# Designed miniproteins, single chains, continued (5), part 5

Each design is a single chain, and the fold is of that chain. pLDDT is the mean over its residues in the fold that is shown.

## One batch from the design tools (miniprotein)

Design m16149
Fold by ESMFold2-Fast:
Structure m16149 (fold): chain A 118 residues (1-118)
Amino acid sequence: MVIVTESGGGTVAEGGSQTLKGKLEGPFEGVSSVGWIAESPENGGRGVAGISGDGKKVSLADEVKGRATISVDKKEKTVYLNLSNLKKEDTATYYFFAGEVADGPSLSFGNGTELTVV
C-alpha cells in the first residue's frame, strides 16, 4: 500500500482555475492507476479523473471533459489535476487515490482536499 498526500484546494471564483496535487510515497512501480474522486452533498461521490501508472491512459468524467487535464511526474511521484473554467458544481471535497495490484487490487486514499467555487 502506498502513502498518498494531497494539496491545492481553496476558494476560487467561478470561471477561474485550480490545480490539485497528489503525491505518492513508496514505489511508483506497482501503481496501476491514480486519480481523483469528489464528494459533495449535492452530487454524492463521483469519479473526476484517472490516469494509468505509466501515464498513457487517461479517463475524465463527462462533467469535466474539456476543462480538466491530468498529468504525472514519475520522477517526483506527483500527479496534477488542473481544473479550468470552474463551475459552482465543482464545489466538493476531492480525494486523491492510488490503485495497486501486486497481491490483489487495493486502493489508498488521501485525507481530502476542499475546493469551493463562489
Scores: mean pLDDT 77

Design m16150
Fold by ESMFold2-Fast:
Structure m16150 (fold): chain A 58 residues (1-58)
Amino acid sequence: KTFTREEVIERLTSLLRSLGFPEERVEAVRARLAAELPEVLDQEQAEHAMLIAGFRRR
């Protein structure tokens, strides 16, 4: 499955906000993901983006 960079960023930033992170931290993560991720991601790249943002699914 493929994802857009915008989908991944919005999903991860929403998750950070729901976990109570301050907006400054959320914007820093957003900026980093926008700089480091390709415009279209596969499943593996999307999972790696989650790890970069400090999450793991478990």
Scores: mean pLDDT 74

Design m16151
Fold by ESMFold2-Fast:
Structure m16151 (fold): chain A 110 residues (1-110)
Amino acid sequence: MRAELEERLRRLEEEGGSSAEWLSLYIEALEAGDLEIADRAFELFLEKVRELIEQGRLREADIEIGVAEVALAVLLLVARKEGDEERIELLREHQKRLAELEAEIRAAEA
């Protein structure tokens, strides 16, 4: 499991992954309990969303954030039910980073 996630991370970093590919890796890494790969995948997902903002593709960026917000809400609910404090803490940090990026979109629209 972990070796497959690490190889996928390496390949996407080298070849350039899409926002959807990074979000997919993020979810799989969290489900596998690999918080380090999850954090890295989420960082690179946010970079792809920032690229959309810089290109003026604000509607597409907003949709990508919305998809990630729904995924994070579900993942956080599961983590809370399981009592996984490390995963809860990481997911809360990721929610804050998404909120900051959403604020950047709102500022660009103003």
Scores: mean pLDDT 84

Design m16152
Fold by ESMFold2-Fast:
Structure m16152 (fold): chain A 67 residues (1-67)
Amino acid sequence: AEELVAAGAEALAAGDYERAARLLREALALDPDNHVAWALLSIALAGLGRDDLAAEYRAKADALAAA
């Protein structure tokens, strides 16, 4: 999970939002409580123009980080 999150963050830094979203979804399949993966996935979705879904996933990341 951590390796996929790191790869997803690198894809975001490169501007490859499609690849970032794929890697981060795989990370969340392994660890659905990973708030960093939810936060990074929200950024990838915003980059893809999915602002509604990005806001939803950002809220989920914030809720998990507060737990």
Scores: mean pLDDT 81

Design m16153
Fold by ESMFold2-Fast:
Order: C-alpha cells, then sequence, then structure tokens
Structure m16153 (fold): chain A 68 residues (1-68)
C-alpha cells in the first residue's frame, strides 16, 4: 500500500512546529544528510549537499570525516 508522501519535507512552508519537534527534525536532517554524503559519488551533488550541511551548522571537520 503506497503511503502519501506528499508533505514536502517541510521546506519552510509547512505547519508551525513545536520548538522541541523543530529541533529534533533539524537534528535528524543533519544526521541524514551527513550519512547520505558518504554515498554521493557525483561531485556536483556532493558540493550542493556540503553547502546545505554548512547552512545547518555542520563543521568542515564533520563533513571531511563523513567523506573519509
Amino acid sequence: LSHQFSSQFSTGAGEPLAPEEEARLRERAREALLAQLAGITDPDVRETHIEVLRRLGVSDEEIAAALA
């Protein structure tokens, strides 16, 4: 049975979130992006991913560790 995954990953236009839930989702996104970074082989996609991670407050050291 197909789930309706139509709620947009919350690109900033979603419903207002409780502060604790917002922080939790931000932490999950940061972890997921770091994990995905290790699997990205396309250099252009990798650069975009790194830029997003930097905007989330991830350090260059953490990004480098994820790529190693």
Scores: mean pLDDT 69

Design m16154
Fold by ESMFold2-Fast:
Structure m16154 (fold): chain A 79 residues (1-79)
Amino acid sequence: MPPEQARVRIDLRGRRKDTGEPVRVERTFEGPADEVGRRAVEWLLEQLREHDIDSGRLVVEVGGRRFEAEVTSRPLPPL
């Protein structure tokens, strides 16, 4: 079957871990849904490794539908 096409746009704000400087990283992934999903997750994990992310927005368009989510960083409560 032909692969379902998807578009994922990720916009993240935070600071670089190495310099502490403000950063905004934005990337759009387009193509087959499975490939786009994998690439988007890999890129997101890379950004989280390199940057202290404070906030962001995720937009996913797949199967004629649009999904939107806010990304927030919050410290875990002490147990």
Scores: mean pLDDT 79

Design m16155
Fold by ESMFold2-Fast:
Structure m16155 (fold): chain A 71 residues (1-71)
Amino acid sequence: FEEYKYEIEAGVLLIHASVLKVAAEREGNTELAKKAQEIIDELSQLTKENVTPEKIAELRKKIDELEKEFE
């Protein structure tokens, strides 16, 4: 798992962002759905060569900020 730690974390974040997108779509909040899709797109561009702890932290922060928009 250590070899693939950040790829696994990216996968978990992708699931979380996907759940938030579905929630935003159910609420009819097009702006939140768009923000979630942008995070999904960025996560989908990550490869073993370009995934870093810093990038994972950045995307996690974006997801946390998006989740707060539902409050």
Scores: mean pLDDT 77

Design m16156
Fold by ESMFold2-Fast:
Structure m16156 (fold): chain A 52 residues (1-52)
Amino acid sequence: SADENLRRAREAFARGDYEAALAHIDETLKIDPDNPEARALRAEVEAQLAAA
């Protein structure tokens, strides 16, 4: 489900596992492409990767 994938994405992000976070975000957006929390989290992950 979208909610389960979003939860796993947040857990991965909290651990600094950005690759896993993006994979779960992408899966959330396949199920719910307008999910604002998934879109916001993707932007945060991309910002962290760009800052590294």
Scores: mean pLDDT 84

Design m16157
Fold by ESMFold2-Fast:
Structure m16157 (fold): chain A 117 residues (1-117)
Amino acid sequence: AGAAFAREVGERLARALEREGFEVEVEYRPGEVTIRAVDKADPAQRIEVVLRAVDARTLALRIRAVGARAIDALVRALRRLEEEGYEIDLEGTVPRAAAADPARSVLEAEGTIRRRA
């Protein structure tokens, strides 16, 4: 049942990231959707989102964004989902410099997305 909800949210998030100027690839698996996005202007800016079906109205969410533009774009895309009637609850670390490139910020978070009943 949750597979349809994961696909729905994944498609909306992919479109939101495309509007932010990212090239987006979506991988569909039973009960799981993985979204990978790369900024067309700066391929160093990257986003990965994993959505896993928990039930018909709840997804487990894991995000990773590398670079300030990627973080800003992901935050705007998630706000757009909230405007569309989804509830998003995220627990994660504040942006940190990547170990391989201290000039780059990294945001990692886990949480849930729910459909408003």
Scores: mean pLDDT 80

Design m16158
Fold by ESMFold2-Fast:
Structure m16158 (fold): chain A 59 residues (1-59)
Amino acid sequence: GMSEIESLKQEIAEIEERIRELKKRAERRGGFSLEEQIELGVLELRRAVLSLVLKKLQS
């Protein structure tokens, strides 16, 4: 439904914001820590899954 589409878009936007924060931290430090790499991987996977769900709901 449309509310599902809006909720998915919001969650994807929140994940993208968190990814940007992690990348800014890594830039200041000269690289990702192991913890940051794991968090980034989890966030990227979650974003990919939600984007696929969104695509299916819009098609």
Scores: mean pLDDT 84

Design m16159
Fold by ESMFold2-Fast:
Structure m16159 (fold): chain A 55 residues (1-55)
Amino acid sequence: MDEAVRRLAERAGVSYETARKAAENAGLSPEGIQALADGVTPEEARAAVEMALAG
């Protein structure tokens, strides 16, 4: 989990705490977090984080 959250934070350009909160709010699996970190653009990763924080 921690490594995937860190990668998501780097990809989305947000803090580790922001990425962790987004993952918790969205109920993302470690595999889902890793897919967002590795499989999408930085803009898409940031949009996903923002959407998770809003819900």
Scores: mean pLDDT 78

Design m16160
Fold by ESMFold2-Fast:
Structure m16160 (fold): chain A 56 residues (1-56)
Amino acid sequence: VKEQLEKASELIQKASQLYAQALQAELNGDLETAERLRAQADELLAQAEALLDQIS
């Protein structure tokens, strides 16, 4: 269970980093890069949620 929590935490941290990069891209006017990075972050969050679902 702890190992799954650690993995979920790591995925959430990576997603957070991608959201920050997406915001930076959006502020720079690179909307295509921002959309791609947000999609990647959303995928990582979905993976983290799936891991948490296995232990809840």
Scores: mean pLDDT 83

Design m16161
Fold by ESMFold2-Fast:
Structure m16161 (fold): chain A 69 residues (1-69)
Amino acid sequence: MSEEEKKRLLEDIEATKKFIENDPRLSEEQKEELLRKLEELKKLIEEEKYEEAHKLAGEIEARLRELLP
């Protein structure tokens, strides 16, 4: 993965955090859960653990699909 791709992934995470924080359909508990997972995802990307990051991103996406049908 290139440094440019890493930068885009980190920017996407920040955009997703803002989206989650401002979604009125999510409870405070659900927002806290998702924001914690996004912080862990950010850490994995910063540590260049891309395989683990990909798995966690999939888990976050699945959870969002469950909560926001």
Scores: mean pLDDT 81

Design m16162
Fold by ESMFold2-Fast:
Structure m16162 (fold): chain A 75 residues (1-75)
Amino acid sequence: SPLVEAVKRSGNEEALKLAEEIEKLLKTFPPTVQRVGEAELTRDVEAALSLPDPEEAQKRIVELLKNYLERLKKL
């Protein structure tokens, strides 16, 4: 998964667990929703990985994933 691969590059264990939970939930949605959601979130994670401070990058990625998971649960 492009999302899980990008999150693994952050080196953050909490972010990896969140990405795996998001992938599990996305599998319950239609394929179009899965692909669009994964692509959008992967782009946001890639943007956060470009931050100069690794600690800020990890914090941003965890925040992005938590917010995305909460949005998915609302659907």
Scores: mean pLDDT 82

Design m16163
Fold by ESMFold2-Fast:
Structure m16163 (fold): chain A 80 residues (1-80)
Amino acid sequence: ARARAEALFEEGARAAAAGDAEEALAKLEEALELDPEYVEAYLLRAQIYAALGDLEKAEEYLRKAAELDPEVAKEIEELK
């Protein structure tokens, strides 16, 4: 399951690099269905929403990543 989630994450990352936000988000949703604790998938979703100007969704997914990973939470606290 995790290896498949990683493959979907890589597909999402490639789509994001190509400028296809809709495909990127769809692949990341599939990755999170397989691994709901996939921190990197939440971080990439947050980055994509921020790039689209949806700062509220970006903050929501960044917060989900921080809840799962203390290192992410620490990095957010250091930015304050």
Scores: mean pLDDT 79

Design m16164
Fold by ESMFold2-Fast:
Structure m16164 (fold): chain A 79 residues (1-79)
Amino acid sequence: MKERLEEAIRHFEEAIEAIEKGDYDTAVEHLKRGLELLGASPVDVENATKLVKDALEKGDKEFALSIARAVLQTARDKL
């Protein structure tokens, strides 16, 4: 369990870094992998990644970062 949580945290940290760098495809992929490692349902993974992708396509980096930071905090709270 802890190893999967640590891997999910790493993916969320990499997603945040990718958003900051403007590497949006990498950011979405890391968010998806992190959410899957947390045991999120396929529907929840799709909904969360779509929200981030749509925000980034609209240039709303702040909203995308807020989602990525929220999932990172949720993963950290489970350690």
Scores: mean pLDDT 83

Design m16165
Fold by ESMFold2-Fast:
Formats: structure tokens, C-alpha cells, sequence
Structure m16165 (fold): chain A 60 residues (1-60)
């Protein structure tokens, strides 16, 4: 299991990120707290690459 923490101060981007994660990774563990989204995915390079791409795009 690999855990990613993504912080974004824009609530609209935070919502978009959460919806993307839920839609594409329904089996992932997702936690939302304030401006921070924590995502835990299996040690799968495809799922990890997807989360890393979102982290790069949505990190503030």
C-alpha cells in the first residue's frame, strides 16, 4: 500500500480531485480533511502513476 497526500487551497479543484479519484479508483482508500486529500492505493504501478499525475496536477 502506498499513501499520497495532496493539498489544494482551491475548494473547486479539491472537489474535482476527489471526484476523479472516486471515479477512477473506487477501491482506493480516500480521506478528505480541510484542504488535504489522503489517498491509499495498492502497490500497483498503474494506480500509483495515476495518483502521482493527479498529485502533480492538483498540488498547490
Amino acid sequence: MTTYTITNTDINKQIALALSLIGELPSASISLSGNTITVTVPDDPVQQAFVEALESQFSS
Scores: mean pLDDT 76

Design m16166
Fold by ESMFold2-Fast:
Structure m16166 (fold): chain A 91 residues (1-91)
Amino acid sequence: SLGKEYVAKAKEYFEQGKYDEALKYLEKAVDVGSLDEQKEAGDLAVELMFKNPKYRKKAFEVLSKIKDPKVTAHTVGRILRLIGDEIDKQL
C-alpha cells in the first residue's frame, strides 16, 4: 500500500538522521495509511519529538493530523510514558 511505502521511506530517512525528510513521509503515512500504518508513523514521530528538541514542534504537528481516536489514544499513551521517563531523569 502507499501508506506502507511512506512508512518504509520515513524509517529509511530516520535511520540516516535525515529527520526533515522522515517527517514529510510520516505526514504522508498519517494522511493515507491504514490505522496500523498511522500508529507506526505516530510512534516514529513521538520518538523523534523526544530524541531531538529541534524537531519537537514539527513531529508534534504530524501527530496533530491524526484523526482516528484509536490511533490518537495509542500516541497520547506513548507521549505520557516518555514524559514520565524524562521527569524521572530529573529525580
Scores: mean pLDDT 84

Design m16167
Fold by ESMFold2-Fast:
Structure m16167 (fold): chain A 57 residues (1-57)
Amino acid sequence: SVPKMSKEEAAKRGIEGLIAAGVSREEAERAVNEALKQAKDADEVADLTAGALIRLL
């Protein structure tokens, strides 16, 4: 179960997750910023960030 959170909280966790996966901070911030523009809510930010990670790998 994914807990409901703000888009800003999801963005912060997305950046941390990407960095933990080996993405640079600059690339992580870019990917999450793009996700924020596309996402309707925090859950979508997380999903789009995960999708971006797959593309970067």
Scores: mean pLDDT 76

Design m16168
Fold by ESMFold2-Fast:
Structure m16168 (fold): chain A 65 residues (1-65)
Amino acid sequence: MPDIESEEERERVLRELEEALKTEKDPKMREMLEEALRGVRSGEERVLTAEVVLGIARIREAVGL
């Protein structure tokens, strides 16, 4: 049975990915975010993978890319 912590992390990551997709203007970053969102929803990707993609998006924003 999936851990409650894992479910909470998954829900948070899915919300963060959807929010990022609504505000992201860079087509390459949107592609990465969309793929991460699909992978987490389908169970093919881990929550950690999506967190890494979100981290990359945040770093890019911070450095002005």
Scores: mean pLDDT 72

Design m16169
Fold by ESMFold2-Fast:
Formats: sequence, C-alpha cells, structure tokens
Structure m16169 (fold): chain A 65 residues (1-65)
Amino acid sequence: MEIDPRLVEATLYVARGAAYERAGDYAEAAEDYRRAAELFESVGDLESAAIARARAEEAERKARE
C-alpha cells in the first residue's frame, strides 16, 4: 500500500487539532485543522479537505467568541 507523507502529516494535524479542541484551545485547533485541509487538498482528497476546513471554521468561531 502507498502511504503519502502529506496524508500522514494531515492526519497528525487533525489528531492534534482534535486534542486542542478537547482542551478548549480553539485558536490552536483551528490552525491545525487549516493545515490539515491544505495537505488533504494538495493530494486531491477534496472531501477530507472540506471536512477539515469546516472544523477549522467552527473552531475559529469559538475562538472569537
């Protein structure tokens, strides 16, 4: 099986973003989700990119509350 390093990196950003979100660190979560979305988009995984961008947007809204 082919493992794209950018896909691995994207999943690590999602995992760290989720940990920040759980801790209430929404600004940091938004940054990590945004980086994950960029990486997913760069490999053509538009569905995962859209999900990550939506999570980043939600975290950004919570951070600006």
Scores: mean pLDDT 84

Design m16170
Fold by ESMFold2-Fast:
Formats: C-alpha cells, sequence, structure tokens
Structure m16170 (fold): chain A 87 residues (1-87)
C-alpha cells in the first residue's frame, strides 16, 4: 500500500466522475426532448456534449485527469451553445 491510488479511488475524482456521468445522462435526455420539439441543432449539441462528458469519465478512470478536464471544458461550451438555442 502507498499514497498512489487509482484515479477513481480518490474521493475528489470519484465525486467528479459521478457528477460528469449524471450530467451526461441529463444532457442525453434533454437532447431527446429537443428532438421531439424539432430543435435538431440543440439536439446535436446536447448529444455531442453528453458524449464528451462520458469520454471524460473514461479518461478519469485511466488517470488522464488533464485530458478529462479538456473534454469537460469542450462539453460545457457545447452545453452553453445548446442552452442559448433553447432559450
Amino acid sequence: MGLVEEALKKPSTQKRAKELLERAEELYKRAEEAAKQGNYDAMDLLYQASTLYLQAVGLLAFGQEEKAEELEKRARALEEQARKLLA
């Protein structure tokens, strides 16, 4: 045993991964709702953001925290664009 743990075993990393996963699931549901409203531009942005959050969770599982952060930033930008289209 040492102070070196797998990324997902760290409390802060576990919390972040859970939050990103929940956000991905929420955005996927919102994308389906946007599609039902005929807002296919918002649907596309929400699906892209959801996919990037899921990829970020995967990268956190492999200890790629910096790459996960970059995908999270990209996902947030797409989410903000989708929100403007839905407002």
Scores: mean pLDDT 79

Design m16171
Fold by ESMFold2-Fast:
Structure m16171 (fold): chain A 70 residues (1-70)
Amino acid sequence: SEEEKKKLKEKIEKLKKEIEELEKEIKKLEEELKKATGEEARELAAKLAAAKIRLIGLRYEIELLEKKLK
């Protein structure tokens, strides 16, 4: 139904906004990592890896939801 499509589109838009925020965080972490050394670099690298894994998960979730709209 059109109502179900509307709810799916709203969920997709929310996830897209979360992705945009996460991409900004990733950019910031990458910039900080370029200037960091030693233990700080390791901590930033770990945060960056976690953020990138989360990004992959969110993109996959959107793909699954978009398939439901077909």
Scores: mean pLDDT 87

Design m16172
Fold by ESMFold2-Fast:
Structure m16172 (fold): chain A 101 residues (1-101)
Amino acid sequence: MEELREEALKYITKGAAALTDGNYDEAIKYFEKAVELARKADPHSPLVAGALLLLGRAYYKKGNYDEAIKAFEEAIEVARRAGNQTLADEAKRFLEEVKKK
């Protein structure tokens, strides 16, 4: 499980770099892999919520608003179950921003 968590974090790092470079499709692929690995390690962890938040942000930057909404809604649910109020509130703020479009 720890190895899966470490691998998820590596994909988060790669996805964040791709997102910063404007390579949104690559960022989405890396964050999707991070979500997959984080879920295998612990489906209710804050890491799953964090990876979903980043996935939603990548979709938002690409203009895929429906996918962004879905990712943010899942991030809110997972963050709440994990007891991470800060992460849930952050995901809610991004969800509100997408819904303005």
Scores: mean pLDDT 87

Design m16173
Fold by ESMFold2-Fast:
Structure m16173 (fold): chain A 79 residues (1-79)
Amino acid sequence: MKEELIKEAEELGAKAQAALDAGDLEAAAEYAKKAGELYEKAGDLEAAAQAYAAAYMAQGDYEKAREVYKELLEKAKEA
């Protein structure tokens, strides 16, 4: 169910934030990416865009973060 996927994504987002607070950018990126995957499966492309962008930003890849955010937001507008 979409609500269950969103709940799991929110829990992963909380883990990503905890990893950021601890200075573990690698773990933060991994959790944020998994959250993005679950949001995308749930059809929440705006939340997926934010999560994927956060993952790439944690890795220092600001160009990829911008690209992914733009692509998923454009898809969300078409839904």
Scores: mean pLDDT 82

Design m16174
Fold by ESMFold2-Fast:
Structure m16174 (fold): chain A 85 residues (1-85)
Amino acid sequence: LAEEVARLAREATRALLAGREEEALRLDEELVELLREALKAGAPEEEIRRALGAAYLAVAEVLEEAGRLEEAAAARALAEKALAL
């Protein structure tokens, strides 16, 4: 779950930065659906939190690569919050 969610978050963020808003939205929808399906299947809360943390870290890394350091710091803070809970 965490790996798949992180991959989708990374691809969506790269698409958004490239100006491909429709593709970014589609990937975000896939990510949300993946998490929703995992919750319906009875995935533990810890697994969901780990997946969310991985997604935020993936977003932060892509933003750091693009030089958007302030936005990256915000995403990293969200990842830390998700992983600490």
Scores: mean pLDDT 80

Design m16175
Fold by ESMFold2-Fast:
Parts: sequence; C-alpha cells; structure tokens
Structure m16175 (fold): chain A 57 residues (1-57)
Amino acid sequence: SMKVESFANVEPAGVKLSEEQLELMRRAVELAREMMLAGEKPEDIGKRVQDLIEEAK
C-alpha cells in the first residue's frame, strides 16, 4: 500500500468511479510504472496498458 502525502486524486471534478473502475485504473498505472522502470518503450507500455484494460472487461 503506497501512501503519498498531498496527492490524493480522489475526485478531481466530483466524478466518482465504481470500486472496480478505480481498481482497474490503479492496476493500469502500476503496470505502466513497472514497465517504464524495466526500460520498455512508451509505445509498448501504452499498448500493453490498453490490452490490459480491454482484457479486464
């Protein structure tokens, strides 16, 4: 569980996502970060994240 001080991004415009949508978004961000740290190209990262989102539902 990662905690950042003043960076919450809970509801930027009062738009609330379902728990499933929030979890999917967190998973996509985590995956992109891991791939970036592994030295993957931005194009490959974007494509992989898109595939993950499509495959999830």
Scores: mean pLDDT 67

Design m16176
Fold by ESMFold2-Fast:
Structure m16176 (fold): chain A 64 residues (1-64)
Amino acid sequence: SPLEELIAKLEEERKRLEEELEELRKLGEEGDEEAYLKALLLEIAIGATELVIERIKEKLEKLK
């Protein structure tokens, strides 16, 4: 299913974003204000990605 392939790609991307977030948080704690701001924006992006995955999964359940 194209939607199942999209979910798999979004889950891989979320994992990569979570790894990048962890590095940015470390830099922010060391006093890098740009890294701190990027971490905040990335948290929003990760949350939005999780919401999209959830919505697609709900749609797939209804199509069965």
Scores: mean pLDDT 84

Design m16177
Fold by ESMFold2-Fast:
Structure m16177 (fold): chain A 59 residues (1-59)
Amino acid sequence: MEIAEAVAVVPKTGPDDLALRPGDRVEILEEVDEENVLARSLATGEVGLVPKSYLRRIA
């Protein structure tokens, strides 16, 4: 399981986006493109798109 932590506020700007706060942890499900991943929030179970630049991989 690939885990990343949000390093900044990730706003929900569209219906496919996952909103995160600094310190929130996600499971990376797949790489959608060079800049974005599909991730699941470990706190809420919600799935959505997150820019890779907002995440630091920890596992």
Scores: mean pLDDT 81

Design m16178
Fold by ESMFold2-Fast:
Formats: structure tokens, sequence, C-alpha cells
Structure m16178 (fold): chain A 80 residues (1-80)
């Protein structure tokens, strides 16, 4: 559980940091799309691992869903 929590913490920070890099023009739109796509895949993998673990808390499940959703929204915003 601690490893999964740490991975969610890292992913949340990664998405936040990449959002700021895009906003500041520090990375290209193409690079941002690639990074947010990778973050969505990682969030989906974490969610699958949490759903398979009967000890997973509803809070951790919700956090995995939320970070994946945020990355997806950020990707969609850049593509349009």
Amino acid sequence: MDALRAEIDELEKEVKDNKELVRNGEISKEEAIARFTASQKKAGELLRRLLADPRATTELLQRAVDVGSEAGKLQAEIVK
C-alpha cells in the first residue's frame, strides 16, 4: 500500500508540474500531449492495481481516478 500511495503522490506532482510547464510555454504542445497521455496510462495502471487489492482505501481509488481525469482534461484542452 505505501508504494501505491507514493506512486499516486508522484503522479499528482508530475501532472501539476507539467501543467505549469505548459502554461509557462516551457514545453511544446506535442511534448505536453505525450506527457499527459503517459500520465493517463499510469493512472489507469494504478487504478487497476488498487481495484485488485482488497486493502485499498476509497480515498486512494478516488485519487487515482481524479489524477487520471485531470491529465485527460489537460490533454483534451491542448489538442483543441
Scores: mean pLDDT 83

Design m16179
Fold by ESMFold2-Fast:
Structure m16179 (fold): chain A 62 residues (1-62)
Amino acid sequence: MIEIDHKRATADLYTAMGVLLAKKGDLEGAIEWYEKALELDPEHEVARENLKKVKEELEKKE
């Protein structure tokens, strides 16, 4: 019970950190936080969607 809430809360936090870094233009940092979120919750839709977007943006800039 407690473990599920902990994993989801931490994944949400990591996803929020990724969103913040992506908005600042730190796409590589954003990717690291999204991947960390997905290690805890592979079904985290927001992390998956944002990870795909950030990878596409990083690819275009490099």
Scores: mean pLDDT 77

Design m16180
Fold by ESMFold2-Fast:
Structure m16180 (fold): chain A 76 residues (1-76)
Amino acid sequence: MEADELIERAKNIIEAAEELKKKYPSVQELTDRAIELAQKAIEAAKSGNIDEARKYLDEAVKLLNEAQKKILEELS
């Protein structure tokens, strides 16, 4: 089911963001924002708003990628 798949993806994003946040405080704002968007994606998916859930997930993934890039820039 599409909603269940989106909820699973959102939960994975939250877990990944929490791990990055714990180890790299410099990306806390990016990871907190990604968690917020992933939580909104879960809410949208539960409400049957699949397009909105996908949009929130895409933005959350983008923020996680930015956090990863920032970590690499600070370590390089």
Scores: mean pLDDT 84

Design m16181
Fold by ESMFold2-Fast:
Parts: sequence; structure tokens; C-alpha cells
Structure m16181 (fold): chain A 52 residues (1-52)
Amino acid sequence: SKEQHAELLIGATEGLLDIALAVARRFNSPQEEVEKMREKMERKIREIKEEG
């Protein structure tokens, strides 16, 4: 159950990353900062999945 829940969260997180990229582009945010944020989010979700 936790593993299945993590898979759903991964999908939702990918959607959030797409939104974050769109916002960054709109505000001309540094791509480097956005990419670091993306990597941190992916790592966090992986940690949750491994807990299951």
C-alpha cells in the first residue's frame, strides 16, 4: 500500500514540477536553481517510496 501510494505521489510531483518550470519561465528564474529544486523533490519522493 505504501509503495502504491508513493507511485501516485511521484506522478503528482511530476505535475508540480511541470508547473514549477512554467512559473520559472514566466518569471525568468535561473534554470540552475529550478533544476536543483527538481532533484531535491525527486529524491524526497524516492525516500518515501523506500520506507514502504
Scores: mean pLDDT 73

Design m16182
Fold by ESMFold2-Fast:
Structure m16182 (fold): chain A 79 residues (1-79)
Amino acid sequence: MLEEKKRELLELLEGVREALEAGDLERAKRLLEEAERLAKEAYEELDEEDREELYNFVATKVKELGEELREELERLAAS
């Protein structure tokens, strides 16, 4: 289960990065929201140890991609 969730999250996060590189902010936002939803669902199903492992695995990547998306959206709004 944990490995399966990590794999699904990686696929979504790769999609976010590709969308950001392509300038497709709508797709990047949608994929990031889906990754956040999947992570929340996984946290409910996992025990405490597996939750920590998943958090450490994915939290930095989600945070970095979310920051990059936010900055790009702010630049569009400022113009």
Scores: mean pLDDT 76

Design m16183
Fold by ESMFold2-Fast:
Structure m16183 (fold): chain A 67 residues (1-67)
Amino acid sequence: SVEELAAYLQRELGLDPEGAETVARTLVALPEDQRLPAARTIVTHHRPDLSPEEREALARRIVELAR
């Protein structure tokens, strides 16, 4: 759900509640094939400190929650 995805974005990427909800709604509204590239971009922007493997894992989890 949007609510579960927003909570995940707050916890894992440090987004504020309003920002997390906006991003969650945007991701859910995207065509399914565009969600992973968008999630990768968001994770890289907010968590450049993580390894490429860790960022990919977060991006894939975001896509699962956007279903």
Scores: mean pLDDT 88

Design m16184
Fold by ESMFold2-Fast:
Structure m16184 (fold): chain A 86 residues (1-86)
Amino acid sequence: EEFERDVLAALIEMARAIAKVSGAPEEVIEHLDRAAQAVRDGNYEEAIKHLEEAIKIARELADKGFPGAEQMAGLAENLLKQVKEL
């Protein structure tokens, strides 16, 4: 469990770094940061909430034609599925 938790938190942190480099809004970056921390703390319910909010914002940006938003939403959706399996 700790190893799986650490790997998943690191993947969320990597998604956050990609989002930041891609110019994603601070709100998306903040939700990814909080999701990674929640996973590290074993608070999967909180991690799910933050990932769902990041996905929602990324989908709204994708609908507006923001470059990379669709790919970011897909990545966050995959991470959400992984958290739900813990």
Scores: mean pLDDT 83

Design m16185
Fold by ESMFold2-Fast:
Structure m16185 (fold): chain A 68 residues (1-68)
Amino acid sequence: MLEEANKFILDTLKELENADRETILKVTGLSLRLIGAVLTKEIEGKEEEAEKEIEEVKEELEKLKKEH
């Protein structure tokens, strides 16, 4: 659901509030990938494929949070 994706993105940005410009750009790119994956799930019904992408993006965002 897009609402859950948006909340996860906002929570990640909140933890990275003092992050540098490069980290913000990476989070933005990952956020777009997450939104795209959620739309693929909701609109195209490719649930298994979309879930894998969602999990990968969430892991990358969590990694960025731990590095900062």
Scores: mean pLDDT 73

Design m16186
Fold by ESMFold2-Fast:
Order: structure tokens, then C-alpha cells, then sequence
Structure m16186 (fold): chain A 70 residues (1-70)
């Protein structure tokens, strides 16, 4: 399902950001999520990227993953 694809993208993106905190990785994740129809999550990640707030992005991704798991 699209929800499962979005969840996988979020989990993979979170892991990538924790291993290599990078605005480039964050923007690449936002682009992938936009293509999957997760427009609101993508917008929020771009806002955090604009601010250079990688720690805020990691916290936000953890919350969104929890919401999608059930």
C-alpha cells in the first residue's frame, strides 16, 4: 500500500539521517515523500532543511513513524 511505502521511506530516511546528518539527505527524503503523496510531511521536512534543523527533522520523523504504525 502507499501507506507502507511512505512508512518504509520514513524509516529508511530516519536511519540515513542518524548515520549521516545532512540537509541533502533530508531534501532527498522530502522529494521521495512528495512523489509518494506525503505532501504535508515533505513540506515540513523542507522547512526544517531550510532552517538547518537536522535534530528537529529526526524528532519529527520519529513522531510521524509512530503515527503511521497505528
Amino acid sequence: SMKEQILKALENGLKALEEQPSVTILLALAHELEKLGAHEIARKLRELARQGDIEGAIAYLKEEIEKLKK
Scores: mean pLDDT 88

